# Designed miniproteins, single chains, continued (3), part 42

Each design is a single chain, and the fold is of that chain. pLDDT is the mean over its residues in the fold that is shown.

## One batch from the design tools (miniprotein)

Design m9443
Fold by ESMFold2-Fast:
Parts: sequence; C-alpha cells; structure tokens
Structure m9443 (fold): chain A 79 residues (1-79)
Amino acid sequence: SDEKVNTLVDSITVRLKEEGIKTTSDTSALRTIAQKLVDADFNPNISPKGVSFPLTVALFEGKLTLKELDQAFREFEGK
C-alpha cells in the first residue's frame, strides 16, 4: 500500500541522513525500490524500535538487486 511505501521511503531517508549522505528532494527512484520491497512482502519493522536499514536486509533476502540499490542511491544523492 501507499502507506507502507511512504513509511519505507521515510525510514530510508532518515537512515541516509544519519550516515551523512546528502539527499535531493526527488525521491522517485527510492519510491520505486520501496514499492518493489512492499510488493515482495518485505516487512521493515523487525524490532520494537521500528525499522533496521531495510535496503540491506532486502538485498540479503534477494528481494532487491545490487544494481537497483546502486541506481536508487545514485539518483537520490545530492551533489
């Protein structure tokens, strides 16, 4: 659902900021990856505090390709 996609995008955005990665306002690539994760029935809420770094977990579970992850981060990173 859009709600799950929005939650996942927000969680990834927070994580990128914590890592000091400069992000753009265009989240289209990140939203595409989040939708694929939701469609693959990936649940990012695996702890009482909420979300771990969901892209790494999804990559490990085979629900996301390394190419898709790299592309999304390249498009999301600000200059």
Scores: mean pLDDT 63

Design m9444
Fold by ESMFold2-Fast:
Structure m9444 (fold): chain A 80 residues (1-80)
Amino acid sequence: SDAMKEFNEKMKKEEEELLKKLAERYGVSIDTVRKLLQEAYKGGSDEAIEVAAEYAKYFGTNTPWNKEILKRYEELKKKK
């Protein structure tokens, strides 16, 4: 039980630090980063997809949403 609590606490801290780094990198607030991540999972703008792809790469989660975001980001890069 304690091992799961420690894991969850560590993951929350890593996510918070990642959101801060993305906010600094893109020159926006943490709330804006959270909004862009939500928008990306619903289709989103090119900006939302780019931010979500950086989140997905750094956070390292291998989920269906992470795979879809990375696929959209690759398609976005090829169209530039």
Scores: mean pLDDT 74

Design m9445
Fold by ESMFold2-Fast:
Structure m9445 (fold): chain A 101 residues (1-101)
Amino acid sequence: SREEKLARLQELVSKLEKINDEIFEVTLEIMKDPNNEEAWKKLEELYKEMRKIVDEILAIVQEIRSERPLTPEEEALLQKAVDIYVRGVMFYNMALEIRKK
């Protein structure tokens, strides 16, 4: 139903926001100690989880769009998810640049 899809999008965006906060914190730990193998392992796990959440959000959005236009609330959640994902990718790439030095 529309209500179930909206609730799932809200849940996934909240999870994405929490994962992004953890990616930021782990990236800061890597910046302090680039030889911290536990931090690198955690970053890889968080990045994979972030990608899975984004893929699920996109699948739900595609399913909705196949039947109807997104509501303004659904559009706002999609935009929020995109913004969070872009930030997460930026933090991940910052960490990877440290490893190249």
Scores: mean pLDDT 87

Design m9446
Fold by ESMFold2-Fast:
Structure m9446 (fold): chain A 74 residues (1-74)
Amino acid sequence: SVEEEIRRVLERIEKLMAELERLLGPEHPEVQEWQLVFDQVRADIEAETDPELALRRARDLLVRLEEVLREVRA
């Protein structure tokens, strides 16, 4: 289901956030900024009545976080 796919994408985002925090530390401004973005996206997804649009929001954040982690690892 789309709902199960959203759950899997959010779980992957949680793992990427944990990795970012591990690499930079929880006090790092970039970690704090991305946690605020993640919290807002989660709130938007919970308020969204269209599951396909909710999935798109989750996937968009996942792509952005994967790019951030690629840059941090470089």
Scores: mean pLDDT 86

Design m9447
Fold by ESMFold2-Fast:
Structure m9447 (fold): chain A 96 residues (1-96)
Amino acid sequence: MSLLEVLEKMGEEIIRLIREGASVDEIRKVIEEGLEQLRELGASPAVLALAEAAGRNMLGTIQAMIDAGVPREEIVKEAEELIKEILALVERALAA
């Protein structure tokens, strides 16, 4: 499995959890497990730091939207956009 495939699967699982009304703690666990898998695949310290920071920022955004009472469907849309941005950012970092 490539680094990008791990990130794509992590993103898909996060979107599924949001749609199912899962807790932020469950989403955090998916991010933690994905970061461990990236580490096992030999991701560079720079790529790991980038993925960790991006995941933390996304989790914070999702939590803030939940706390503000934003509808679940809008949280899904925002998470999908953030995941696309993270994937593009990591792809550029891997190409550099």
Scores: mean pLDDT 84

Design m9448
Fold by ESMFold2-Fast:
Structure m9448 (fold): chain A 81 residues (1-81)
Amino acid sequence: FSKELALSGADALEQAAQLVPEDRDELLELAQKLREAARQNDSKKAAETLRRGAELLSKYPELQELAEDMRRAAEILEKEA
């Protein structure tokens, strides 16, 4: 299980929360879920959380690259599950 992908995703969601106040609370909640999934070695939960984060960020043109990065990280974690 690539804990680094989950933790990097959490850091990215926390950074994105500073840019999009409308979805800030949900992005911060998803970041906390990723950190918990990393602690529990729950690859499936981490992948699901990253996909939800990518979906939220994909609404914002300025965050499309980050959304794609999260989607790719989720795909990697799904293969490790």
Scores: mean pLDDT 83

Design m9449
Fold by ESMFold2-Fast:
Structure m9449 (fold): chain A 62 residues (1-62)
Amino acid sequence: SAEEYLAKAVAGAKKAPTGAGLAAASHDLSRHAGFSREEAARLVGEGAGVSEEALQKALRYL
């Protein structure tokens, strides 16, 4: 389910709370749950508590 993929992506991003880690987790969520890459990046970033700087860096990879 989308919720299960989101939970796994958030857990992954927490282990690597950087723009690159967030981008990787967001790409996986987008591929499996039908979110756009930008929507996935925001959902994962918010759930993982990443800094605004890391979120903005991840969005630039989209």
Scores: mean pLDDT 74

Design m9450
Fold by ESMFold2-Fast:
Structure m9450 (fold): chain A 119 residues (1-119)
Amino acid sequence: LKNDSLKKLNKNIDNLSDEEIEKLIKAAQTLEINGASDVKSKTGLKLLINSDLLFPPKSLKELIYRNIFRELVDAYLKNPNTKAETIANNIISDFPYLSDEDKQKVLEAAAILTGQSVK
């Protein structure tokens, strides 16, 4: 994401309900992002999205999951009525080296974010 996309994302997060924030946190936890389990507020979520220093990635793979999470949130905020499968598949196409298990995690995160049923 470009810096301008991150600024828009942060502004959009400030306008979300507590229920929507909880869905975003659960989506980050589903992707096993380091520090996501410690996030309980809008401020914590914004720090997780913007600061790899406060929530250092455990690996380059986790840094990729953080970028996937940022793209999931951006896609959802642009069109909240989009199906989870559509959001997930569009993002997965940008990361074709993901395993089937990783692709399933992205789909589950998208489903949580959109309020659709997750397994």
Scores: mean pLDDT 73

Design m9451
Fold by ESMFold2-Fast:
Structure m9451 (fold): chain A 55 residues (1-55)
Amino acid sequence: SLEDEAVALLEEILSQRPHVSEEERQEQIATVRRWVALAPEQARAEVEKARAKLA
């Protein structure tokens, strides 16, 4: 679903960052999950925008 898609996309983006710790990665994932729950329309728009940039 949207939450799983957003988390998967975030993990791909974070894997390209030169310095991200495992703790920071887990914190970002938790933040994205909360964000999708609180603002699903904004999350959907951002996921589509990020996907377009990765294409």
Scores: mean pLDDT 76

Design m9452
Fold by ESMFold2-Fast:
Order: sequence, then structure tokens, then C-alpha cells
Structure m9452 (fold): chain A 65 residues (1-65)
Amino acid sequence: DALKKVEEAFRKEAKKRGISEETIDKMIELAKKNSPSVDEFRDTLTLAFFKYYYEKKSIEEIEKE
């Protein structure tokens, strides 16, 4: 399952960077809701991570965009 493999890789990396399981789950749900393909799912996760971790946006702010 390609989607589950992307999810697990993201979860592992996000945990390594100190992001909580609750926040990771919210990012994954956001990406699943907005992404019809595995490539879009990966891109959405990467963008959400970038906005949260580097731009310091909340998940609520990212979802509203």
C-alpha cells in the first residue's frame, strides 16, 4: 500500500523532529481529505509539515487555506 508507506515515512520523520502524535494525525487527516492521489497526498503532507514546522502556522490555519 503506497499511501500507507508514505504515511509511515512521514510519521517517523515528524516524530524525530519532535512533532506530537496528535499534530501528526491532524496533518495526515488533512492530506487524506484533500488528496485524490498518492503523489498529491505526499505533496500535501510535505507542504503542511513545511508550513507548521518552518512557518510556525497552526494546523487550523493550514486547513483554512
Scores: mean pLDDT 79

Design m9453
Fold by ESMFold2-Fast:
Structure m9453 (fold): chain A 94 residues (1-94)
Amino acid sequence: KKKEEEKKKLMVAVVTAAKMAELKLANPDLPVEELQEKGEELLKEAEENVDEEKALEALKKLREIVEEQMKDAPEEYKKRAEEELKKLEEKIKE
């Protein structure tokens, strides 16, 4: 059924999230409004150019950023984040 559409939406979301996370990390004082505006542009770019390789590479980047951002978080939160990232990888590979 809609598996290909769902997979593409997931890949777009992952690429967009990774780029937004990198942008926020580079500009920690970036206002939410500007982040949302840039997120809209990144979403459009991902919709035009996403493929499995880019999505998996973006997921790797997102994992690295999440691990760094959560280094002081409780272990339970770190484990949940890792589980969610694994689920995303599995769905992209389907």
Scores: mean pLDDT 78

Design m9454
Fold by ESMFold2-Fast:
Structure m9454 (fold): chain A 77 residues (1-77)
Amino acid sequence: DLDELLKKIAEVGPSKVVAVSTEVSDTEIKTSFATEDGTPIGTLTLKIDKNASVDEINEKLAELVDKLEELEKEIKK
């Protein structure tokens, strides 16, 4: 769940979180996050529906980027 992942990143601080792996399949994009010391934070799974248009995927990615930017801005402040 994206919201749970964002909350965990907020608790740890985004500056301490690194993307450790990204796996792409025909049904999903999965990115794993951990702290700098290797403690797992969680995974972000973006599901790709067979009926999802490229525009819908791009809109979801833009929403994710906006939420991550908002979270990073709040914590850096």
Scores: mean pLDDT 65

Design m9455
Fold by ESMFold2-Fast:
Structure m9455 (fold): chain A 67 residues (1-67)
Amino acid sequence: MKEQAIAELEAARQEIEASDLPADVKQRLVDVLDRAIEQVRAAKTDEEVQEILRQTQGELQRILDES
């Protein structure tokens, strides 16, 4: 799960960087994903990984809603 979660977060990061979103929105989304990747790498259980992903999805949605 951990390796898969990191791969998914890295893929999302690449999609955001390649998107036509405003530069400030891209930076906020990339910052959230970079933090999530580091948190997932430090996580010791699959439950911790799931909690990190849930919190990350909420923060990404908040940024998009503010845009």
Scores: mean pLDDT 83

Design m9456
Fold by ESMFold2-Fast:
Structure m9456 (fold): chain A 98 residues (1-98)
Amino acid sequence: MEKAKELIEKAEEHLDEAAAALDAGDLERAAELVRRAGEHAARALEELGMEEEAKTVRRIMERAAETIRTGSRFEAEVALSLARMTLAIVRRIIERKA
């Protein structure tokens, strides 16, 4: 539990930094931070034995990162919102197991 909670907290911190990078117009940094958030969230799920959910989270967050890097400003904002919702769902799963 403690390790999964630490990983999701790191993922949330990276998403807050990604939002700031996007607001500054640094799309490459925002995309990299979303990708790192996804890796931490997936590892949190793997600590709970949820390998299929971890693969799904990696796929969602990778697509969000690519959309931020290559899409319109509107698409980047939508992708960041989807990334935030994905992390909120992962946190709920971790907390439900406590």
Scores: mean pLDDT 87

Design m9457
Fold by ESMFold2-Fast:
Structure m9457 (fold): chain A 98 residues (1-98)
Amino acid sequence: SSAEAEARAKEEAVREAERLLEETRRLYEQTLALNKAAGPVLEELTDRAGLYYAGAYAAYERAKQGDLATAKRSLAVARHYLEQARRDYERARELYER
């Protein structure tokens, strides 16, 4: 049925949002580790990484609680936060690699 197809699509969207959240969390942890080795600019990047993690977490929660359309929009939000986390982490590495 279409309802079964929608339920399956929502399950897939929720699983993908969880994966994106986990990758964003990992980048946050890596940025925290770099921050232990460097000065005030990495503190700002670490704060932003924490905000991206919080944003990805909120998107994951919305994906679980909403309908399929909400889950799809939440995936786009989670992907955006992961992309920002990746860019800022690469910048942190470039500035403070030993």
Scores: mean pLDDT 85

Design m9458
Fold by ESMFold2-Fast:
Structure m9458 (fold): chain A 111 residues (1-111)
Amino acid sequence: SLPATKLSREELIERVKKALDEAGVPDEVKETILWMLENDEIPDLTLEQLRRLVEALKKLMEKATDPEILSALATIAGHLLNRAERLGAPQDLIDELRELVKKALEKIKKS
């Protein structure tokens, strides 16, 4: 589900798109993240695709200061964490997704 926000879905997507571009996320991975926000669901992912998404979200986390972007990141990372746990993904991926959710929420509290 999309995070509670004062922004429209369109405005949130445009802000996330700009932040992903500024973080240097590849277009293919960026399109997947934007699709997840638009459809409020996670597509079928291979473990390799999941690893690429985690790396992209880590790059976004390093640069993100906007609470709306941080909230969107926490939501996406939480959904990916749930999928990773259900698929029995490697513990390193599960730990990275947990850390992303934690850091996003901590940054929101400091904003």
Scores: mean pLDDT 80

Design m9459
Fold by ESMFold2-Fast:
Structure m9459 (fold): chain A 66 residues (1-66)
Amino acid sequence: MEKLEKLKEEIHKLLEENGLKPPELTAETIEDVVNEAVLYLLENASEEKAKEIGKKIQEAAHKLME
């Protein structure tokens, strides 16, 4: 699904821009991809960065669902 692939691409870009190595996102739905990425952020980034990037990921997902 093109929207799902676009979200994965945006997540990878956001992670790279913040100095994080992007993981292989394996989830098959937009909701699950968001949850997978947020969990990765909580394990690999500071609390402040996880919240900031997590909000941007949720915004990207919402925009793609329009």
Scores: mean pLDDT 79

Design m9460
Fold by ESMFold2-Fast:
Structure m9460 (fold): chain A 95 residues (1-95)
Amino acid sequence: MEELLEQVRKAAEEAAEEDAKILTEEIAKEIELSEEERKAAYEAAYEVLYEEYLRLGEIVLNKEDVPKEELEARRKKAVEEAKEKGLKAAKEVGE
């Protein structure tokens, strides 16, 4: 069981890193970001995505009776929240 949990954690980390980079680039297309603002946006997005992706992976690992459509909806919501928090973190660096 511990080896499977470690695989879930690693998968969540890798997915969160990739998606946080994508969201940071999307934010950078909407507003002009300094390197410090880009870093703040990335870190905020990563925290949101990692936490939710880890939780989703645990649901799958535990074979909980959750529809795939609901898991996909939760992932989409996490991406939306990550982008919002990333944008907010970037704006706070300028103050």
Scores: mean pLDDT 81

Design m9461
Fold by ESMFold2-Fast:
Structure m9461 (fold): chain A 68 residues (1-68)
Amino acid sequence: SGVEIYAEYALEELKKAVEEGLLSPEQAKEAAEKVVEIMRDLGALEGVPEEELERIIERFRKEVEEII
């Protein structure tokens, strides 16, 4: 789905930004919250089932926690 592709792209970019010192852990958490908002909007637009959307978001949040 577009949401899943977007989540993977955003995670990769956040990881690079943290590793390169462009974002602090606090800034990365703030950016991740904005990504989740976009994921929810995309999920609604694409008609993604709520349970599937929440699984994608939970996986994204867990991966972000491992970066910071």
Scores: mean pLDDT 85

Design m9462
Fold by ESMFold2-Fast:
Structure m9462 (fold): chain A 100 residues (1-100)
Amino acid sequence: EEELEKLRKEVLAAIDDFEAQNPDLPKEVRELLKKAREAVENGDFETAIEYLRKAAEILAKEMSKDPDKSTEKIARDIARVLDLIGLEFLVWQALKKVKE
């Protein structure tokens, strides 16, 4: 369906944009984002949601360990986690279309 294809393209673009805006992401997080992107390309939206969730969890844990507790750094780290949650929700919208 046309709407599903549009949502899939929007998800892929959003993942690419997130990586471009965050060039300093941990390697493990970048690997999970690549796997999520591949899952979306293959129509495996449930697996994509799982990878995005794991990426957000890793970023949240790294934020808690970071000795840089500046307000700007904390706000940026929180924004990254929220962006990944937003991506998860966008993938869930695509999954809903697949489930009819």
Scores: mean pLDDT 79

Design m9463
Fold by ESMFold2-Fast:
Structure m9463 (fold): chain A 88 residues (1-88)
Amino acid sequence: PTPEQLRQARSYLAAGELYFKQGDYEMALKYYQKSVELSPKDSPIYARSLLNMSQVYRKLGNTKQSDYYQAQADAVLATLSEEDRARI
């Protein structure tokens, strides 16, 4: 990924987190999905976006989707260095 794609992924993650704090879970999911699409599959941004999607589904009462995204995030976290995990 380019440095610009990583910057955009971070911006989408931040926008999603803002919507989540406002209780707009649909918009939060939309922006987290955009962050996931632009993030390397082995990056802290990718793991953080997946964890945040899991949390949104938990707030919506969708435990199946929450568990699914939590498991995907955990798999990514297992591949990251301790330094990279500290940034999540």
Scores: mean pLDDT 86

Design m9464
Fold by ESMFold2-Fast:
Structure m9464 (fold): chain A 86 residues (1-86)
Amino acid sequence: SSIEEEAEKEFEELGDELVALAAEGATQAASRAADHVKAAWENLDKAEEHFAAAREELARSAGSPRAPRALEELDEFQELVKELKK
């Protein structure tokens, strides 16, 4: 598949992890992180700023067992977006 299809799939997988994180009680942090992730996907030229903001929101959920997984998915999505911009 193309890098664009891989990025789209990772965007959806990250979204699912953020929904799961919200269900564990980190609702506001996960919701704001999701908004920033969506903004990154809608504007790839400013994606790095949006990813930084998403990481700050996820840092507020560091007590959740799912927070490390959400950060791993965010890192993977960010790398795919960097490849997509090449």
Scores: mean pLDDT 84

Design m9465
Fold by ESMFold2-Fast:
Structure m9465 (fold): chain A 83 residues (1-83)
Amino acid sequence: SEIEKTLIFAQMEYIAIVATADILIKRDPSMEPYMREVIEEVDKLMAEAKRAYAQNDLEALQQVYEKLLEISLEVTKLEKKAQ
């Protein structure tokens, strides 16, 4: 279903963000406070995604997914600048 697919994509973006944050912290430990705030924010977004899924609210889940995409893009830009 579309809602299951959207949840899977949201989970994939969450995993990518957390993995990229871990790489950034290992390359530059001074980034740790900022990356911890990013991880806390995406943890909240994943909790919202799971609630939207449980309520069969595709619109709310899509909004959470778009926010995860935005964060993923910003963290990826930081990783590319560090290379």
Scores: mean pLDDT 88

Design m9466
Fold by ESMFold2-Fast:
Structure m9466 (fold): chain A 118 residues (1-118)
Amino acid sequence: SMKDKVLAALDEIIAILEELIAELEERDPFSAAQLRAVRAYIEALKEQIETQSEEAAKERFMAFVGGLVELLRGMAARLEESDPELAARVREAARRIVALAKEVFPDDPRVAEMEAAL
């Protein structure tokens, strides 16, 4: 179902965030802490999505992805001068997350907006 695809995409986002957190721990512990909070929020979001209609699940997922992409863009911008390699890792994580949203909702105009912002 569409809801199953959303839940699977959230699990893949958790894996992307765990990879990025491991890279951030030594080099930017503040950003690592922010992403741990986001990762914890995804567990609550998964429970909410399981109890919601498919339409509500889509809106919650797309709003979450949009907010996460903006957070990662801001993080990459801050890191650009001090650690450009780490900034590139953060941007790559954002691209992977947008690609997951595109797989689930290829025709949603918010996906094209996120791709244009990367």
Scores: mean pLDDT 90

Design m9467
Fold by ESMFold2-Fast:
Structure m9467 (fold): chain A 68 residues (1-68)
Amino acid sequence: GSVLDSLEGTALRAVEQGVDPKAAVRAAIRAAKEMGLSDEQVRELGRRIGKAVGLPEEETDRIIDEVL
């Protein structure tokens, strides 16, 4: 799978294990940024995870903007 698929899967697993959804999104997009992914890829990843864990789009976008 793509690197985004791998990071998304890791974040979703963390939420299943009791990690707070907002914290999981922050951790995943921070990891993506540290790995050298583009701003576009970081935004895409954050939005995918946020949608999958039921976060409002506005909340997800705020978290993305804080990291970028």
Scores: mean pLDDT 86

Design m9468
Fold by ESMFold2-Fast:
Structure m9468 (fold): chain A 80 residues (1-80)
Amino acid sequence: MEKEKQKLIDEKIDEMNDYITSILDKLTPEQAEEVLKEYFEAQDRMEEAKAEADSLEEFRKKLEEILKEFKERVDEILEK
C-alpha cells in the first residue's frame, strides 16, 4: 500500500510539473510566485490524503481531486 501510494503521488507531481511547464512562458513573476505557492499546498494536501485514506481507491480519488483543484487555481491565477 505505501509503495503504491508513493507511485500515485509521484505521478500527480509529474502531471503538475508538466502543467506548470506548459504555462511557464505565460506567467508574470507575481503569477509564478502564486503558482509555486499552490504547487506546495497541493503537495501538502497529497501527504494529508496519504495519511487519511483507508484504501488505494480512496487515495486515488483524493489525488484526482487535489490535481483538479490545483489546475483550477492555476487557471484563476492566469486570468488575473
Scores: mean pLDDT 82

Design m9469
Fold by ESMFold2-Fast:
Order: sequence, then C-alpha cells, then structure tokens
Structure m9469 (fold): chain A 76 residues (1-76)
Amino acid sequence: KNDIAMAATEAAAKVPGVGSRGALATGIAVLENVDASPEELYKAVLDALLQAGLSREVAEEAARAATEAVMKAKEA
C-alpha cells in the first residue's frame, strides 16, 4: 500500500503545477482509496487536488497520472 501511494505521488509530482501540496494531497487520497475502483480513485484524487487549490486542468492531468500509476503498481 505504501509503495502504491508513493508511485501515485511521484506520477502526480511529474505533472507541471502540482507542487509539494498537490503531491501530498494525491498520496493521502490514494492511501484512503487504495481498494477503490479506478473510476472512484480518479474522482477521489481529482477532488483532493481541487480542494488543495490546483486548477482543474492540472488536477485532471495529475489525477489521471496517479490513477494509472496505482493500477500499474497493483499489477506488479
């Protein structure tokens, strides 16, 4: 679970505009929703990033990257 959250945090951090605040919000949302479906996880991360003050465009890109990283990590 920690490895999954770390992979998601790193993926989100690579998106320009996410910063440390967005990366932290992504990690927390993933830890709380690690057993959720990809759609539910995407919505949880997106909502957390919007709450953290990121623009919708940046939040959507970061949420997609984080969700993809989580799904990839679960297959490993």
Scores: mean pLDDT 81

Design m9470
Fold by ESMFold2-Fast:
Order: C-alpha cells, then structure tokens, then sequence
Structure m9470 (fold): chain A 55 residues (1-55)
C-alpha cells in the first residue's frame, strides 16, 4: 500500500540520516538511499531524492 511504502521510505531515510549525522559510512548511506529510491514508488522516490539533496 502507499502507506506501507511511505513508512518504508521514511525508515530508510531516517537510517541513512543517522549514518550521515554520526559521520559514519556517508558514501554507503547515500548508496543505500539511491538503491532504495530506484526501487520505490514515485512518491517515495521523491522523498528519498530530497533526503539525498539535503546531504
């Protein structure tokens, strides 16, 4: 469902943001976000894209 996909995208975004904030595995976190974005619905992909742009 759109709600489940949205929740999944948020979870991925929060996990990646924590890695960037901690200064650990920034490149890996960005790669994980890109992979998730490529596999997401258009709305979730837009959210993940904004997370990447803010990093």
Amino acid sequence: SDLEEGARALDIGMEAWQKVASGSDTDKAKAELEAARARSTPHSAAFLGRMLASM
Scores: mean pLDDT 71

Design m9471
Fold by ESMFold2-Fast:
Structure m9471 (fold): chain A 65 residues (1-65)
Amino acid sequence: SKEEKIEELVDELRKLAQELVDGGDAEAIIARAEELLEELKKLAPNLSDEDIQDALDYLKALAAA
């Protein structure tokens, strides 16, 4: 279902955030997160561009820590 796919994408984004905290390849992880966020936006068009940007900024902040 659409809800199950959204949950899967959110879970994948949480795993990518953990990989950034653990010192993984920030460039590759951020690129993957951007792909997942675009897919999430397609499934949930009620999400604003601001919501997507906030999520991306959070991940970039984790990469900088």
Scores: mean pLDDT 80

Design m9472
Fold by ESMFold2-Fast:
Structure m9472 (fold): chain A 75 residues (1-75)
Amino acid sequence: VDELIEALRAGDPAAVDPVVKALESGKLTPEQVARIVRAILETPDEAVRDRLIEALKKTKSPQARAVLSALLGQK
């Protein structure tokens, strides 16, 4: 999880698929989910953030839905 968070903060597009896969697993703690939400909000690359949001919209995982809801609630 820490490596994925660092990659997101760096704006690495290669982090998109591993993050979605981790959320699809349903094995993350609420604290890990919150850390991923923060890392997505802090990513400097808007294209990486937009690609993550689109990937999360296609995923029907409860954890991915929680992340998407948190991101849409942030202005």
Scores: mean pLDDT 75

Design m9473
Fold by ESMFold2-Fast:
Structure m9473 (fold): chain A 71 residues (1-71)
Amino acid sequence: PPERVELSEEELEKLLEEAEEAIKKKDLEKAIEILREISLGADLTAGPTSFSPLLQRLLELQAELAKQLEA
């Protein structure tokens, strides 16, 4: 299987900031791309305890994006 890229905590925080800004600007395409990068790189199986505040932020941003897409 192909090697997966891993996101560092710093990279994850930066991408979360960028996704939040994209959602605020209603740049939904940009927000979707950033959230996909986070989901692909963050390895959701590896770190609920290590990433718990960042994971919570990711889920909040995904919920906000979903609301923007519905509206």
Scores: mean pLDDT 68

Design m9474
Fold by ESMFold2-Fast:
Structure m9474 (fold): chain A 61 residues (1-61)
Amino acid sequence: ALSRAARLALDLLRHYAAQGVPREVLERGAAELLSALRAEGTPEDELAQVERQMAAILAEN
C-alpha cells in the first residue's frame, strides 16, 4: 500500500499528463516528486513502486 504523500504525487503527475504537459517536463516533475518523497523518508520499496507507476503514466502519455 502507498502512503497518502505517494498517492498525491502520482495523482499530481497524472493530472499534468492529462493537461498535455510535454513528456520532458513530466519526466523532470516525476524526478522532483521522487526526490521530495525520498527526502521525507519514504521507504525504498515504496519509492520503487512509485517509480514503476510514474513510468507507466509517462508511457501512456
Scores: mean pLDDT 84

Design m9475
Fold by ESMFold2-Fast:
Structure m9475 (fold): chain A 120 residues (1-120)
Amino acid sequence: HMETVLDIPSDPEARELLGRALALLRQGMRPDDHIVAAVGRKGDSLAAAVGGARTPEAYEEMRKAVQELVKAALDAGVKRAAIGMHADSAESVRELAQKAIEEIKKNKGKEVELAYRGDS
């Protein structure tokens, strides 16, 4: 099951970018993974983040993380960001989200694809 917690209705570019983010998540994805997605636009910036988590605690942190990552990319003025994250604990989700935000801030005006997996 995939939940979308932040989206842009009827945006074909957003749908393509979401597909790219999903492809980044595919390494290590299992059928029982709960997937959450966020996609947003601000001016010329477009961002999509997808996360996979198996525990309720990791999933709730992932719902927050994908929204924060999209907002961070849009606020940083990244032209296009596709982000895939997989983590098995709430702590790993928070650590990976912070690393991703730091990387996003370096990519103003650029297109970026970021893939993260927790050490757990």
Scores: mean pLDDT 81

Design m9476
Fold by ESMFold2-Fast:
Structure m9476 (fold): chain A 74 residues (1-74)
Amino acid sequence: SMVDAFIGTLRSLAGSAAFPLDAATARRLARQLAQMNGGQPLSEEQRAALREAAGRLLTPEGLAAFLDELDRLL
């Protein structure tokens, strides 16, 4: 699925990123994911994978912003 491809991209970025992404970038990623998923609810498995992948990539502030934006959109 597009969501699974997105999660894979986050995991790849986390493995190669020199530093965590900020809250503004985190919100942009959440909006991009929501658009790719057509506003459909995420499965519990997808939500867990996103929390894991985003947590490795984002600052604590960025992770909170990412999850808040996803909850607003999905």
Scores: mean pLDDT 74

Design m9477
Fold by ESMFold2-Fast:
Structure m9477 (fold): chain A 62 residues (1-62)
Amino acid sequence: TLEEKARRMLESLKAAYEAGDEVAIEAGAKDLGLDKERIIELLENGDYETLLKMIIEALKKK
């Protein structure tokens, strides 16, 4: 489902953030049409619920 795809993308972004892989975060942000800085802010704050909602909305627009 769309939600399952979004959850997988969220886990990928979390893993990239923990690894310091800024290139992977930038690529994910570009693919979703989201702001990299906002994604990093949400990951730093552990606001996974808001980030998941943003990913779901971004995927719906494709």
Scores: mean pLDDT 83

